# Designed miniproteins, single chains, continued (3), part 27

Each design is a single chain, and the fold is of that chain. pLDDT is the mean over its residues in the fold that is shown.

## One batch from the design tools (miniprotein)

Design m8908
Fold by ESMFold2-Fast:
Structure m8908 (fold): chain A 116 residues (1-116)
Amino acid sequence: MKKYSNEEVKEFIKKRHPDWSDEDIQKMVDSADKDKDGTISEKEFEELKDILYDADFAALDYNGDGTISNERAIDYLMRNFGLSEEEAKALVDEADKNKDGTLTLEEFKKILDKIT
């Protein structure tokens, strides 16, 4: 099974959330490292990513309706991942399969899985 070091996972989180304290990030990583061997399994890392994606989506979903606008998703991708507007728009347009101009949490996570 593929494993990630605790340091690799910590750096991944810190890059996306530079405002989070090193102590809080370490606590999240320690929680994912259930066997305390200094490594995180691919499954444990995916579970940790889901928690991070839920937090990001909740921050963007200011009205709590379970969706975010395509425009907010594009802005988020450009700001947090350094994507061009064209690249971010292409990812969002692909995820917005029903073409309603909004993304659900599931569609948002699919974008993040492609770029992380």
Scores: mean pLDDT 75

Design m8909
Fold by ESMFold2-Fast:
Structure m8909 (fold): chain A 87 residues (1-87)
Amino acid sequence: MEDEIERLIKELASPDPVVRAAALASLSHLLQTAPAELKKKAIPAIKKATFDPSPQVRELAKDILKELSEDPEVKELALKALEEIEK
């Protein structure tokens, strides 16, 4: 799981917006059952994706951060990321 999450984080740097969107979707699915440490590791990368040039990638990244803000183990970190992107 950690190796897959690391790979997906790297795919967020792909020049292809379809690859970046697919990586976010896969990351969202894996994070539903991931341990808190892997969720915390993914949050900075997802936050960065909220500034992506593709509107689809930006909206998906924001939705994932909102989902993570409902998780008690990572709620504070996800809420902080959401507050910082609204500036």
Scores: mean pLDDT 82

Design m8910
Fold by ESMFold2-Fast:
Structure m8910 (fold): chain A 74 residues (1-74)
Amino acid sequence: MEKLSEEQIEELKKFLESVIKGNKLREELIKQGKITYTPEELKRLEEDAKKALESAEKLLDNPELLELWKKAYK
């Protein structure tokens, strides 16, 4: 299992925080009716998120990164 460096952990945190911000913006735009997703598009996003979480759980032994990952792909 490849152990992430502190620099890689910080880069991933910044990336995941950006994803969380994007998800919040997406939710607001959906509520405002500016963006609409089809049920099929939502299914694909959910499947991709599930695969990402499964991969993260296998690779990440860092609880803080795992929590951010779960928030990003919830």
Scores: mean pLDDT 69

Design m8911
Fold by ESMFold2-Fast:
Structure m8911 (fold): chain A 89 residues (1-89)
Amino acid sequence: MSAEEYAEKGEEYLKLGLQAYAAGDLETAIRYFELAAKYFEEAAKLGDKKALENLASAKRGLATVLEEMGRHEEAERARKEAEEALKKY
């Protein structure tokens, strides 16, 4: 899979995660944000630096949902991973 294909998959799952969150389906939102993050990580590894910004967005979305579920330590970890994504590459 190319960097572009990984980035497109990431964007698709990011949108699905936002839709699930808007619908109040927090568990589904977590799964989609995790999938989005994985695809953006692969795109970034292949040289797509724009995917780093989208990776941070996916991790922030994940952190928001985890916070609302009372999973504070996991939410803080996701926020730190989002910040590191912007610095790592």
Scores: mean pLDDT 87

Design m8912
Fold by ESMFold2-Fast:
Structure m8912 (fold): chain A 91 residues (1-91)
Amino acid sequence: MSEEEARKEVEETIEVIREYAEELGDEEVKEAAEELAEALREAVEKLDPLEAAMLAGVAQLAVAVLKSLKASPEEAVEMLRRVTENIREAI
C-alpha cells in the first residue's frame, strides 16, 4: 500500500467518524471524534502505510458497531477514546 493510498483511507475514515458524531449531536462525542481523527493523522505520518490503514479499518469497525448497537453518547465516547488509546500505543 502506498502512503498516498493510506492517507486517503485515513481521511475517508475521519469523514465517517465525524459524520457519526454529527448524527449523535453530542459535544463529548464530537470531541472524542476529533481526538481520534488527530491520532489517525499522526499514525499515517509515523507508521507503515499498511499499519495506518489497518488502524483506520479498526476505527471504521468501531463506528459500525456503535451504529448497529444504537449506542448512547456515553458508550460512543468510551469506544472512540479506547480506539484512540490503541492507536496512540501503536505510534
Scores: mean pLDDT 86

Design m8913
Fold by ESMFold2-Fast:
Structure m8913 (fold): chain A 67 residues (1-67)
Amino acid sequence: TKEVEKAKAEAVKLLAEARGKVDEETLTKAVQEILKGEKAAQEGNLDEALKHYQKAVDILKEALAKL
C-alpha cells in the first residue's frame, strides 16, 4: 500500500513539474497511466496500480530528461 501511494505521489509531482515544459500528447499519456493506476487500486489490484503509476513516472522522467 505505501509503495503504491509513494509511486502515485511521485507521478503526480512529476506531472506538475512537466506541465508547461512537456508537450500535451506526452502529458496525456502520463495522465492515462495515472488514471489506470487509480482504477486498479480501487479494484484492489495493488500490483497493477503500482505498475501503472511507475509507467507514468517513467514517461515523465524520460520527457523531462529530453529537455
Scores: mean pLDDT 85

Design m8914
Fold by ESMFold2-Fast:
Structure m8914 (fold): chain A 68 residues (1-68)
Amino acid sequence: MEEYIEEALRIASSHTDISPEELRRQLLAVVEVGSEVVVEVFLKDGLPELSEEQKERIRELLLKAIAE
């Protein structure tokens, strides 16, 4: 789980003005809810500046974190 969150953080941190601490908090909250719908809402509204390729990679990582 932690490895997937840290990788998602690395991808997102280079492409958003959100602090790493706040971004990690948001990523953990999404995983704790454990819903694919919440992952999609977070990618759309929380990280709208990311490319579709970056969003897809983060989606995969968050879904793997939820599955653990």
Scores: mean pLDDT 79

Design m8915
Fold by ESMFold2-Fast:
Formats: structure tokens, sequence, C-alpha cells
Structure m8915 (fold): chain A 68 residues (1-68)
């Protein structure tokens, strides 16, 4: 949904400011959000990018690209 996309955009902005690593907790939260608010196709599209991500910002960018 549009609301979920806006939440991801806000989270990405914060993640870029913090420049932090992708933690297992954050990865789980991103995937849980995608499973709840995105389509199954969008979830499957997001997974490879999130799995390859080393930073919170990269994982959130992958999630945002998938829910476009």
Amino acid sequence: SEGFRELLEAALERARELNGPLTDEMKKSILDGLEKYATPEQVERAKPGIEKSKTAADALEAALEAVR
C-alpha cells in the first residue's frame, strides 16, 4: 500500500543518517512488514536484494524497489 511505501521511505532516510549495519532484527522487521503489507510477488522480488544487503539502507532500498 502507499502507506507502507511511505513508511519504508521514512525508514530509509533514517537508515542513511545512521549509516548502520543490517541487523537480523531489522531484516526480520522488513520482511515481516513486506509479508503483511505487500503482495507475494513483491515479497519474492524483495528477498534477493535484502539477503545481499550489508547495511540497513541497502535492505530498505531493496524493499522500496519491490513495492513500487
Scores: mean pLDDT 82

Design m8916
Fold by ESMFold2-Fast:
Structure m8916 (fold): chain A 76 residues (1-76)
Amino acid sequence: MSAEEQITEVITEVAPDQRELAEQLAKRMMTSSLDAQRNIANSVADMLVTQLGVPQEKADEVKKKILEIVEEHQKS
């Protein structure tokens, strides 16, 4: 499974109606610098809480999983 696909699945697990947005965010993240990747992950967590009503704890878990996927991809 690609890093983009893994990030998409992590986001859509908590926001299944947002698959297209999740795919766009995943692609943008994987083509960005490490600083931009952290900023995008923060923005995703904020969006999940403020726009989609996801609990903060769950949004923080999504952010952590996204950053772990990104870090693993960078080591390859």
Scores: mean pLDDT 80

Design m8917
Fold by ESMFold2-Fast:
Structure m8917 (fold): chain A 95 residues (1-95)
Amino acid sequence: MVEAVRKEVEEELEEYVERQIALPLEELRKLIERAKAAEDIPEEKRKEMLELLEKLIEYKEEKDPEKQKKIREEILEELKKKIAEAIEKLIKELL
């Protein structure tokens, strides 16, 4: 069932985000510098990656738990939306 694949991908994505959130600020900043230097990544995709990394830094620097929770939810929602669009495109191409 397509729903089983979607659930598995969403679970892996949530685990991925939790791992990124757990990264020290210094490592996140190094990822930003690597993303800026990555000539093999199209500019549009590189911009999306930089925006995500900047939101992760905002999350870690935010001292208000309510605002921090909101940033975390925004990151998860944006990533879930992109994954859903990718899955829908694959289903359309296969079916």
Scores: mean pLDDT 71

Design m8918
Fold by ESMFold2-Fast:
Structure m8918 (fold): chain A 78 residues (1-78)
Amino acid sequence: AVGEKIKGLLYLGGQEPQEVTAVVTEVKDGVYTAELYDAKGNKLPLVAYLSKSSVDGRLAGPVVDVETKEIVGWFEEK
């Protein structure tokens, strides 16, 4: 749901996985658009497009840089 907070791991290329919170801003056609926040509560310049797994219901999906609009990583609900 919009406003839902989801704890997960952010995988960026060449970096250690980071614990982040995804805050859902939109839900459309089974895709959850989310803003990402670091463990300190700072907003990251990233947007995640998450889908629920049919197996376990966990949200996961590609992470896009807001400036370049390129896929830079992956988010998985923990």
Scores: mean pLDDT 83

Design m8919
Fold by ESMFold2-Fast:
Structure m8919 (fold): chain A 72 residues (1-72)
Amino acid sequence: STAVIAYQPLDGDKILSVVLAPGESFTIDSPQDVVVQVLSGPAVRDEVTGEVYAPGESAVLPAGVRHVLTLV
């Protein structure tokens, strides 16, 4: 199964989305804080922090830090 993730830099005016499949990773490396939300699919892990986000959950990922999202 795949996850659908929405993401938006805090100072950005566009919401972007990505579909993440098993074995894939999605990297967020932004000069701005990024709001992420898991819209659907399995839970998503931030490999940098170890935090896990279930479908419907959102988080703010800190500016200037590389984040790597994978499926749980």
Scores: mean pLDDT 83

Design m8920
Fold by ESMFold2-Fast:
Structure m8920 (fold): chain A 69 residues (1-69)
Amino acid sequence: SMAEVRRELLRLVAEAIRLTGDEFQEILEVRRRYGDSAEGQAKIAEIRARAAERHAELRARMEELEREA
């Protein structure tokens, strides 16, 4: 039903918002511990890559639900 699709989409949006917040906090913690070091920059790149992959997965799931509706 449209109501079930809407609830699942809202759940996925909430998950994406949570992931964005977690990414931001992890980056701040890396900057706090490693400053402007090469090691810190590498860790931030890994965090961003992981977050981008998870966001892409969520977007794919949302697009699939929209096609099924």
Scores: mean pLDDT 87

Design m8921
Fold by ESMFold2-Fast:
Structure m8921 (fold): chain A 107 residues (1-107)
Amino acid sequence: SSKLRELVLRSTGIVLRIIGEALDRLLKEGIKIEDATKEQFDKQVREILEKVFEEAKKNKDVAALLAVYILSRSLGDDKLAEEAVQEMKSLGGIGEQAVQSADETAK
């Protein structure tokens, strides 16, 4: 489906933007990327994900919800990952296809 392909590509772009924003925040705090701990990076990503998730729910943005799901799983945030899955499923067939696509890439 061209719609599913567009959704996955848009979601990937959102994932990369969130990572870029987390790295930019560390640099603005005077932390060099090579010196940044996983804990410091993960904290910045989590703070950004909370905001992205709230906006994605308001906007019914399946691509952003998929990005939240992918990154929350990477962080071990099972609760946020489950909430993102439930929101995507509530949006109908495209949301269900997005979850299936993400689970296939995580195998």
Scores: mean pLDDT 83

Design m8922
Fold by ESMFold2-Fast:
Structure m8922 (fold): chain A 77 residues (1-77)
Amino acid sequence: SSAAIWAGLSEEERKSIELALKIIAEARRIAEAGGYSEEALAEAIELVKAEVEKHFDSFVHPEVREMAQAFLEAVKK
């Protein structure tokens, strides 16, 4: 179960996941405030990009780090 996976993580791995969730929650607030308009979604993406770049070395959980890297590659234009 998801709860069993969470219980098996180190404190550092849990903090990496918590950081990722906080970034996503902030991005969601921006998107929701703008009614999910293209402009609001673009602002949310820019926030995620900036926060992921700023905190990349803090993502010690391998899966979270891989997702962060994939995100940065996908949004780079």
Scores: mean pLDDT 76

Design m8923
Fold by ESMFold2-Fast:
Structure m8923 (fold): chain A 75 residues (1-75)
Amino acid sequence: AGELEARRKELIDKFKEEAAKISGIPLAPDDTSIAQVYNEAMKAIKDPAKRAKLLELTYSLGTEISLIQSRIRRG
């Protein structure tokens, strides 16, 4: 249980940190969802390459986080 919760937090924190670096927006609060971070970052990013990188990051980490969250909810 604790290992999966720690891994989920690690991935969320990594996503928030990388999104902040790509967008230049300050790091989002701990209660901010990946979708909220993605939407705020995309509003700030004008560079197509950075937008593509954020989308890839969101797909990759978001998918892994969702799978871990599902496992936590099931036990």
Scores: mean pLDDT 75

Design m8924
Fold by ESMFold2-Fast:
Parts: C-alpha cells; structure tokens; sequence
Structure m8924 (fold): chain A 67 residues (1-67)
C-alpha cells in the first residue's frame, strides 16, 4: 500500500540521518542538526525515528545540514 511505502521510506531516511550524524567526529547532536536545519530538536528526533511525514523542504534543509 501507499501508506506502507511511505512508512518504509521515512524509516530509511531516518536511519540515513542517524548514521550520517553519528559518523562525524564529534557526532552531530540533534540540537546542532536542528539549529543548522532551522527546525526544532523535537522535529529532528521524530524524523530520525521515522515517526512523521517530512515535507520536501524540511528534508532538503536536514540533508543540507549534514554536509
């Protein structure tokens, strides 16, 4: 179903963000990622866990912040 595909997509995105942030030395904290991306720390936590739908604009900001 479309719902299952979306849920799977957000889990993959969340895991990617977790891995990229943690791979840095020092690791990029949720607070730092939120500040760089212009979103709340709570939003970053939910995105990392695949718990919320992500707008293309928000995703672009998060991915840019991981550069």
Amino acid sequence: SEEELEKSKYKVIGNYIKDRAEARDPPLTDEELAERAGVSRETVEKIKNGEIKISPETLARILAALR
Scores: mean pLDDT 79

Design m8925
Fold by ESMFold2-Fast:
Structure m8925 (fold): chain A 105 residues (1-105)
Amino acid sequence: MEKEKEFEEALRELAAIMQLYGADSLENLRKKIEELKKKAEQPPRSPAEYLQLVIDKEVIERAEETLKRLDKLMKDLGISREEVEARIQELKDSPEVQRLADLLG
């Protein structure tokens, strides 16, 4: 079904982002996103900091959109948080997730 495909795609994207940021769980990922948002609110002090801020903002926006999409799909499909966490752990070791993490970093 189409929603099942969207769910699997969202899980792969989240697993890649979690791998990129070294997050062990969705809760840990949300905390890391909050920390990055705090950093992005500070004015850049150098051209290198400005470039990093732009990159961080894009990754944060993508992560937040993917998390929001996942929350909707979980509700629509009746999938539990425990099932999502288990699927993400399985996907973290996949070549596809490693490739996506490389593209995001």
Scores: mean pLDDT 75

Design m8926
Fold by ESMFold2-Fast:
Structure m8926 (fold): chain A 87 residues (1-87)
Amino acid sequence: EEEERIDREVKVALALIIKAIAEKYNTPLTDSQIEKLKEGAEIAEELGLYDVAIDLYRTIANSARQLGRTDLAEEYEKKAEELEKKK
């Protein structure tokens, strides 16, 4: 559906905007922002946009480290590494 495609693209765009703002101001992501980046990264993977998905997962991992959530940071770093091998 056209609306489903637009919704997917909007979620990826929103994730990239959240990423850009957080990286620019060096602020850790909130839980809701992490979920938005996760959704965007998963959609980017489905669309074959591996570079975008990798960047989003790394941003989640960096934020998780800043928040002291080491297990979460390791999980998303591994996801990014796996996607790099697919390129």
Scores: mean pLDDT 81

Design m8927
Fold by ESMFold2-Fast:
Parts: structure tokens; sequence; C-alpha cells
Structure m8927 (fold): chain A 61 residues (1-61)
């Protein structure tokens, strides 16, 4: 499904982010927060919120 493909894309992006610089991780977090503020689809919003929470935890370490 479109939601499943989006989830896979976000998970792939998070895997790349784990190996990226802190600056790149912070930029991705800002971009995801911006995208979430404009997104109206509840399924996409839920996946974005999950990715944001994971990235915030990564940045706290």
Amino acid sequence: SKLEEFRKALDGLLEVARRATREAQERLLADLRGALSKEKDPGIREEMERAIAELERLLAE
C-alpha cells in the first residue's frame, strides 16, 4: 500500500540518519517537523510522528 511504501521510505531514511552527522540529523528532524505541520493524512502523520520520536531519541544520546 502507499502507507507501507511511505513507512519503508521513512525507515530507510532513519537508517541513513543513524550513520549521518549530528547536523544532518538535526536538519532531518526540522524537515520532518515541517512536513508533519502540513500533512493532513492521519496514517502519514502517525508514521511521521513515529520517525520524529525515534530521531529525537537518537539526538538525545
Scores: mean pLDDT 84

Design m8928
Fold by ESMFold2-Fast:
Structure m8928 (fold): chain A 62 residues (1-62)
Amino acid sequence: GHMIGVKAAEELRRIAEEKGNILTEEEAREIARKSGVDEELLLEILRRHPEADDVGVALVTL
């Protein structure tokens, strides 16, 4: 959903910026569960956009 996607995208981007590194699949799964986003959907987005910035943009587009 749009609102859930926006929340997950902001969370992913914030964590990536704070860590200064690319998020792992395991970290993305954890964020999906905490943000109420479908784990498989978020993991699919991460695979299409492996860079943190791209992942955030893709999630907002959902």
Scores: mean pLDDT 58

Design m8929
Fold by ESMFold2-Fast:
Structure m8929 (fold): chain A 72 residues (1-72)
Amino acid sequence: QVQELIQQSQQLRQQSIFLFSQAGLYRMSAASYKISGDDEELAKKAEELARKAEEQGRQLLQQSQQLLQQAQ
């Protein structure tokens, strides 16, 4: 029981880290588009993808924290 909660927490934590990493890449892409003066729509899309990935990452991180707290 406790070990299962710890394993689930670890999996959610890894997924969260992956999503935050992707969000960082999207933000870099958005910044690049703005600096090069390429296309404002591409920059906006990249920022939206970054925000969505960050939100999903936060949700998974919170779930991971809750499972870990239950495992104690």
Scores: mean pLDDT 81

Design m8930
Fold by ESMFold2-Fast:
Structure m8930 (fold): chain A 63 residues (1-63)
Amino acid sequence: MMKNMTPEQGKLLQQRIDDIRRQSRSREEYIERLEKMTKELKEKYPENSRTLDHIRRTEIERL
């Protein structure tokens, strides 16, 4: 799916989120790293902006 994340892209994104979570020493650091990553990905893949924003919000709300 060219307009949506592929399952492979989703797995890679989840791995990056998990890595950030493991490397982050505080909730604040995790949020900052997550926001930077999603901003970078949105700049490179603007078609995924809505999905990336949803993922970011969901991860923050789960904290």
Scores: mean pLDDT 74

Design m8931
Fold by ESMFold2-Fast:
Structure m8931 (fold): chain A 73 residues (1-73)
Amino acid sequence: GAAIENEQKGLVVEKVLSELEQEGILNATLRQALVSRFSSEQLLSATAEQLQTVEGVGPAKAQKILEAFEKHR
């Protein structure tokens, strides 16, 4: 059901954001900004342009975030 899918999406998002933070692509502030602006479902389906609407996320960083989520879809 939708609740189980939402829980799995949340876990995938947490894993990807943690990996990006460990790689130095995200800091705690940018990670918090992303989760405050987008739901887990929105982050998994986000385009580079949508990610760039977050302050501190430029084109190169948006591309790295997008690639990390594509790998875990």
Scores: mean pLDDT 78

Design m8932
Fold by ESMFold2-Fast:
Structure m8932 (fold): chain A 88 residues (1-88)
Amino acid sequence: DEERLQQLRNKALEIANTIMSLGEHAEELAEKVIELLREGASAEEIAELFKPYLPDSTVEKIKADLEELKEAGKMELLIEEIERLRKL
């Protein structure tokens, strides 16, 4: 479903934009997130990386979006969006 794929891509893009918005912490967080994604870490473990920088409500939203990406087998979309933004 093209609509569902676009929704998942938008969720990945929002998370990637959130990472890149953290200024001096963006690169370190991006590397850690990509590493955990490649290791097959849980959405909970990945979302915990955001706790020092974001409100609990935002972290829970990221966790929910990560769970949707994982269930769809589309975690690679998040790696793609992070790497794309890092080149800008």
Scores: mean pLDDT 87

Design m8933
Fold by ESMFold2-Fast:
Structure m8933 (fold): chain A 60 residues (1-60)
Amino acid sequence: MDPTQRLADAAAAEADRLRAEGRDRHADIFRQASRDIAAAPSVEEALAALRRAGEEVLAA
């Protein structure tokens, strides 16, 4: 099981859901998070990318 890929897939699914709801700014944040997570060299970096996305959503 690849935890990094699972996190990236979850972020992509959330981005698609937010876009369907018309929340384009939040969808863009999670779409970028999905890319950053997929590119992360470790689970620790992937979790850091997810945390950054959460902070950006709260600030938006």
Scores: mean pLDDT 82

Design m8934
Fold by ESMFold2-Fast:
Structure m8934 (fold): chain A 67 residues (1-67)
Amino acid sequence: SAIDQILDAIKAGDGETAIALARQHSSPAQLDLVVQSVEVMVKGEKEGKSASVISGESLRLVADSIE
């Protein structure tokens, strides 16, 4: 399914591809969710993560992909 492909892309180290896959699925809600999740993780790391780490892999992928 499209959701599984998006999750696989995130796990594989490519947040940008995950966003592209969500767009191809024609599911704006899924695209928004992926983008927001990524944004929250990045912001949390910048602030020093007062809470639990959501996903270290996704966080690193986002940080590396921003470049």
Scores: mean pLDDT 54

Design m8935
Fold by ESMFold2-Fast:
Structure m8935 (fold): chain A 85 residues (1-85)
Amino acid sequence: SIPSVSELIDRWLENVASIHGPAGEGTSIGPNLWKERPSFLSEEEWEALQKFLDVMRGKLDARSLSEEELRLMAEVVEKLIENRP
């Protein structure tokens, strides 16, 4: 099934934010995701990630994310979890 934006935000805050920051700003242990694409993400996945991070920052309405972008973001979150330092 396709996750909701709310489910993706919850998964981000629980699993990714401690490494990459609550909106991808980076931390002492994980890189900033706004400036440099991780090698394990495709260009399409990174574009979906940037749009999701804009939602997290209040720059974009959560309703602007398509079903395809939500599917891509589910894969992005999983890959970020798998590639934890």
Scores: mean pLDDT 85

Design m8936
Fold by ESMFold2-Fast:
Structure m8936 (fold): chain A 90 residues (1-90)
Amino acid sequence: AEEVIERIRRLAEELAASTDPEERRRLLRELHRLAKEAADTLPKEEAIRVLEEAIRELQRVEPGLDFELQLEVASVIVSLATRLAVLKEE
């Protein structure tokens, strides 16, 4: 979990720092993919922790992004929050 959380934090920082729309979308997709992969492969407790950290990092960087990318980030947050809710009820 620690290594995945560190990578998620780095991807979120790179997303916030990037000025290229294509790089920003690539970084967002990579972060989403990594969080989903961790949720599917890690034990429940670790999966929950990774999803919660990914959601927090995305919520932190979202306000600084352009409108189109804010909508894409909101969509990813909803996807991750839905997965988190399912894991917590199992």
Scores: mean pLDDT 85

Design m8937
Fold by ESMFold2-Fast:
Structure m8937 (fold): chain A 73 residues (1-73)
Amino acid sequence: DWQALGAQIRQLVPDWSPQQIRNRIRDVALRNGYLTDQQWDNIINDPDAASADQRAAITTAAQQILADIRAQQ
């Protein structure tokens, strides 16, 4: 899940706050068209109401960030 991926990201970049990690995931998801800004806000406010596709989109964004960080070290 994206929270477990967020924990892995934080281990690689411990100077980033949880909010900075969440903002980076949001930026990647929105930039790539995986989610709209409104869909992101809805998911953050009520994660249980998020569709499986919306949760998968966040997971994909988190995986891309993790891969990018690992490629940079």
Scores: mean pLDDT 76

Design m8938
Fold by ESMFold2-Fast:
Structure m8938 (fold): chain A 93 residues (1-93)
Amino acid sequence: MSIAQIQQQIAYYQQRLAQDPNDMQARFNLGQAHFDRGQVRMSQGDFDAARADFDQAIAHFDSVASQFPRDTFRRQADIGIHFLQIAIRSTFP
């Protein structure tokens, strides 16, 4: 998957959030896009840029998790945060 495609996704979801800051689907998808870009950058050896993307993904997932305490969406966000933190810890000790 290309960085350019992921950057288009990030721009799209950022625009959605600018219009509706309570669009939790857009916020979750923005977190996923940052995670995907971080994984691509990590595979290319750009660890500093990958770390920044993973930090952004965690921030977006944390925001989603805090607003939906008992639904499936919040559970998916919690699982995402857990695996992101494990991935960061394993890659950037």
Scores: mean pLDDT 76

Design m8939
Fold by ESMFold2-Fast:
Structure m8939 (fold): chain A 118 residues (1-118)
Amino acid sequence: MKPKLAIGALVAVTKDGRAEMAVYAVDEDGNLVPVPGVREADTKEQADANLAALREYAEKHGATLLVGRAEGDTPQEAYREASEVAEKMAEKARELGYEPLADFFRGLAESYRAQAER
């Protein structure tokens, strides 16, 4: 069975309150869905606001919401943790039958691993 709507989000936060957030929402046909109220996040505060908007949207539309969170004392540590969290979320999305969402998280894992090595 094709899933109706799935939303994935990953937040990486550093000790100084900086944040990076990635969001991916897909409908049952695999089309990207814009989520109102979600903005680019450079701070923990904006990332938390985005998560609240995603939860509201998921509740309103009966969507599956998968959220990962990674924290580190340094950007490199946060990116390393984010890569590991993204790999686990990709596996979970695949188990639930959300292949485009699994591919999204796998791409994030590769990107964050590269950033952790810089």
Scores: mean pLDDT 80

Design m8940
Fold by ESMFold2-Fast:
Structure m8940 (fold): chain A 90 residues (1-90)
Amino acid sequence: SAEEKIIELIEEAIEKIKNASREERIQILKELFTKIQEIIDSIEDEELKKKLTEIAQKLKDKLVDLIDKEASNEEIIKVLEEGREEIKEL
């Protein structure tokens, strides 16, 4: 499913971020959201597409705020884990 693919991408990003520099984590997150958008764009179910778009936008906004505040990798991972759990509840 689209949800399973997005969850897998988030889990991969979490593993990459654990040992990433501040510069590397920005690139990891950019690649993550590019791939998430490609999956969302392929969804034919308009209700699911809308829900995933709203979750992805909230997640992106939280992560941009954390990057701006120079938050730890642990704080970024926590927000990614929260986003993953929200998608699992769909």
Scores: mean pLDDT 90

Design m8941
Fold by ESMFold2-Fast:
Structure m8941 (fold): chain A 98 residues (1-98)
Amino acid sequence: KELARKLAKEALETAEQALELAEEALELAKEGKVKEALALATAAAMAAAGARFLAEKALELGEKENDEEAIEKAKEAIEKAERALELAKEALRIIDKL
């Protein structure tokens, strides 16, 4: 029970950080700052992948323990991690055209 909540919280915090990095990478890409956009997009993609992994484990454990709070936070973390990955991909598409 405690482990599921801890993993879900960590996944959510990491997913939120990944989303911020991805949003900044997209803005830098639109400004033509290729090197900075590439660095942040790469960091965002890695953080998003890690957050999704932790969130999937938290969801699995939360479902076994019937911990609704852990399940909800894990689902939110997955959603934010997927959004961060899509924004990072968009940033990479923009710089690829430069």
Scores: mean pLDDT 88

Design m8942
Fold by ESMFold2-Fast:
Structure m8942 (fold): chain A 92 residues (1-92)
Amino acid sequence: SAAVAALTAWLLAQLDELTARAVAEAEARGDEATVAHIRAQAEQMRADVRAQTASEFAAIQQALADDEANLSELTPSQQKQLAALKAVLEAL
């Protein structure tokens, strides 16, 4: 979804900024081992951010699907709230 893409992009942009600063400081010292370590950690964190964001969104989608499957067990007020949440997620 656009929301997942936007959140992932924002988190990755923050990680890239922090990584660039840390790498620049280590390079200024000629510390090649620290530069390599920072880059390896940043790459792993990028993968973790992408995987976690995707997993959390999948969990929300599954929870909504489960609630829709049990719609008859929900009050009219709860059904209206579920429909509103679904509309927000679909619009993102």
Scores: mean pLDDT 76

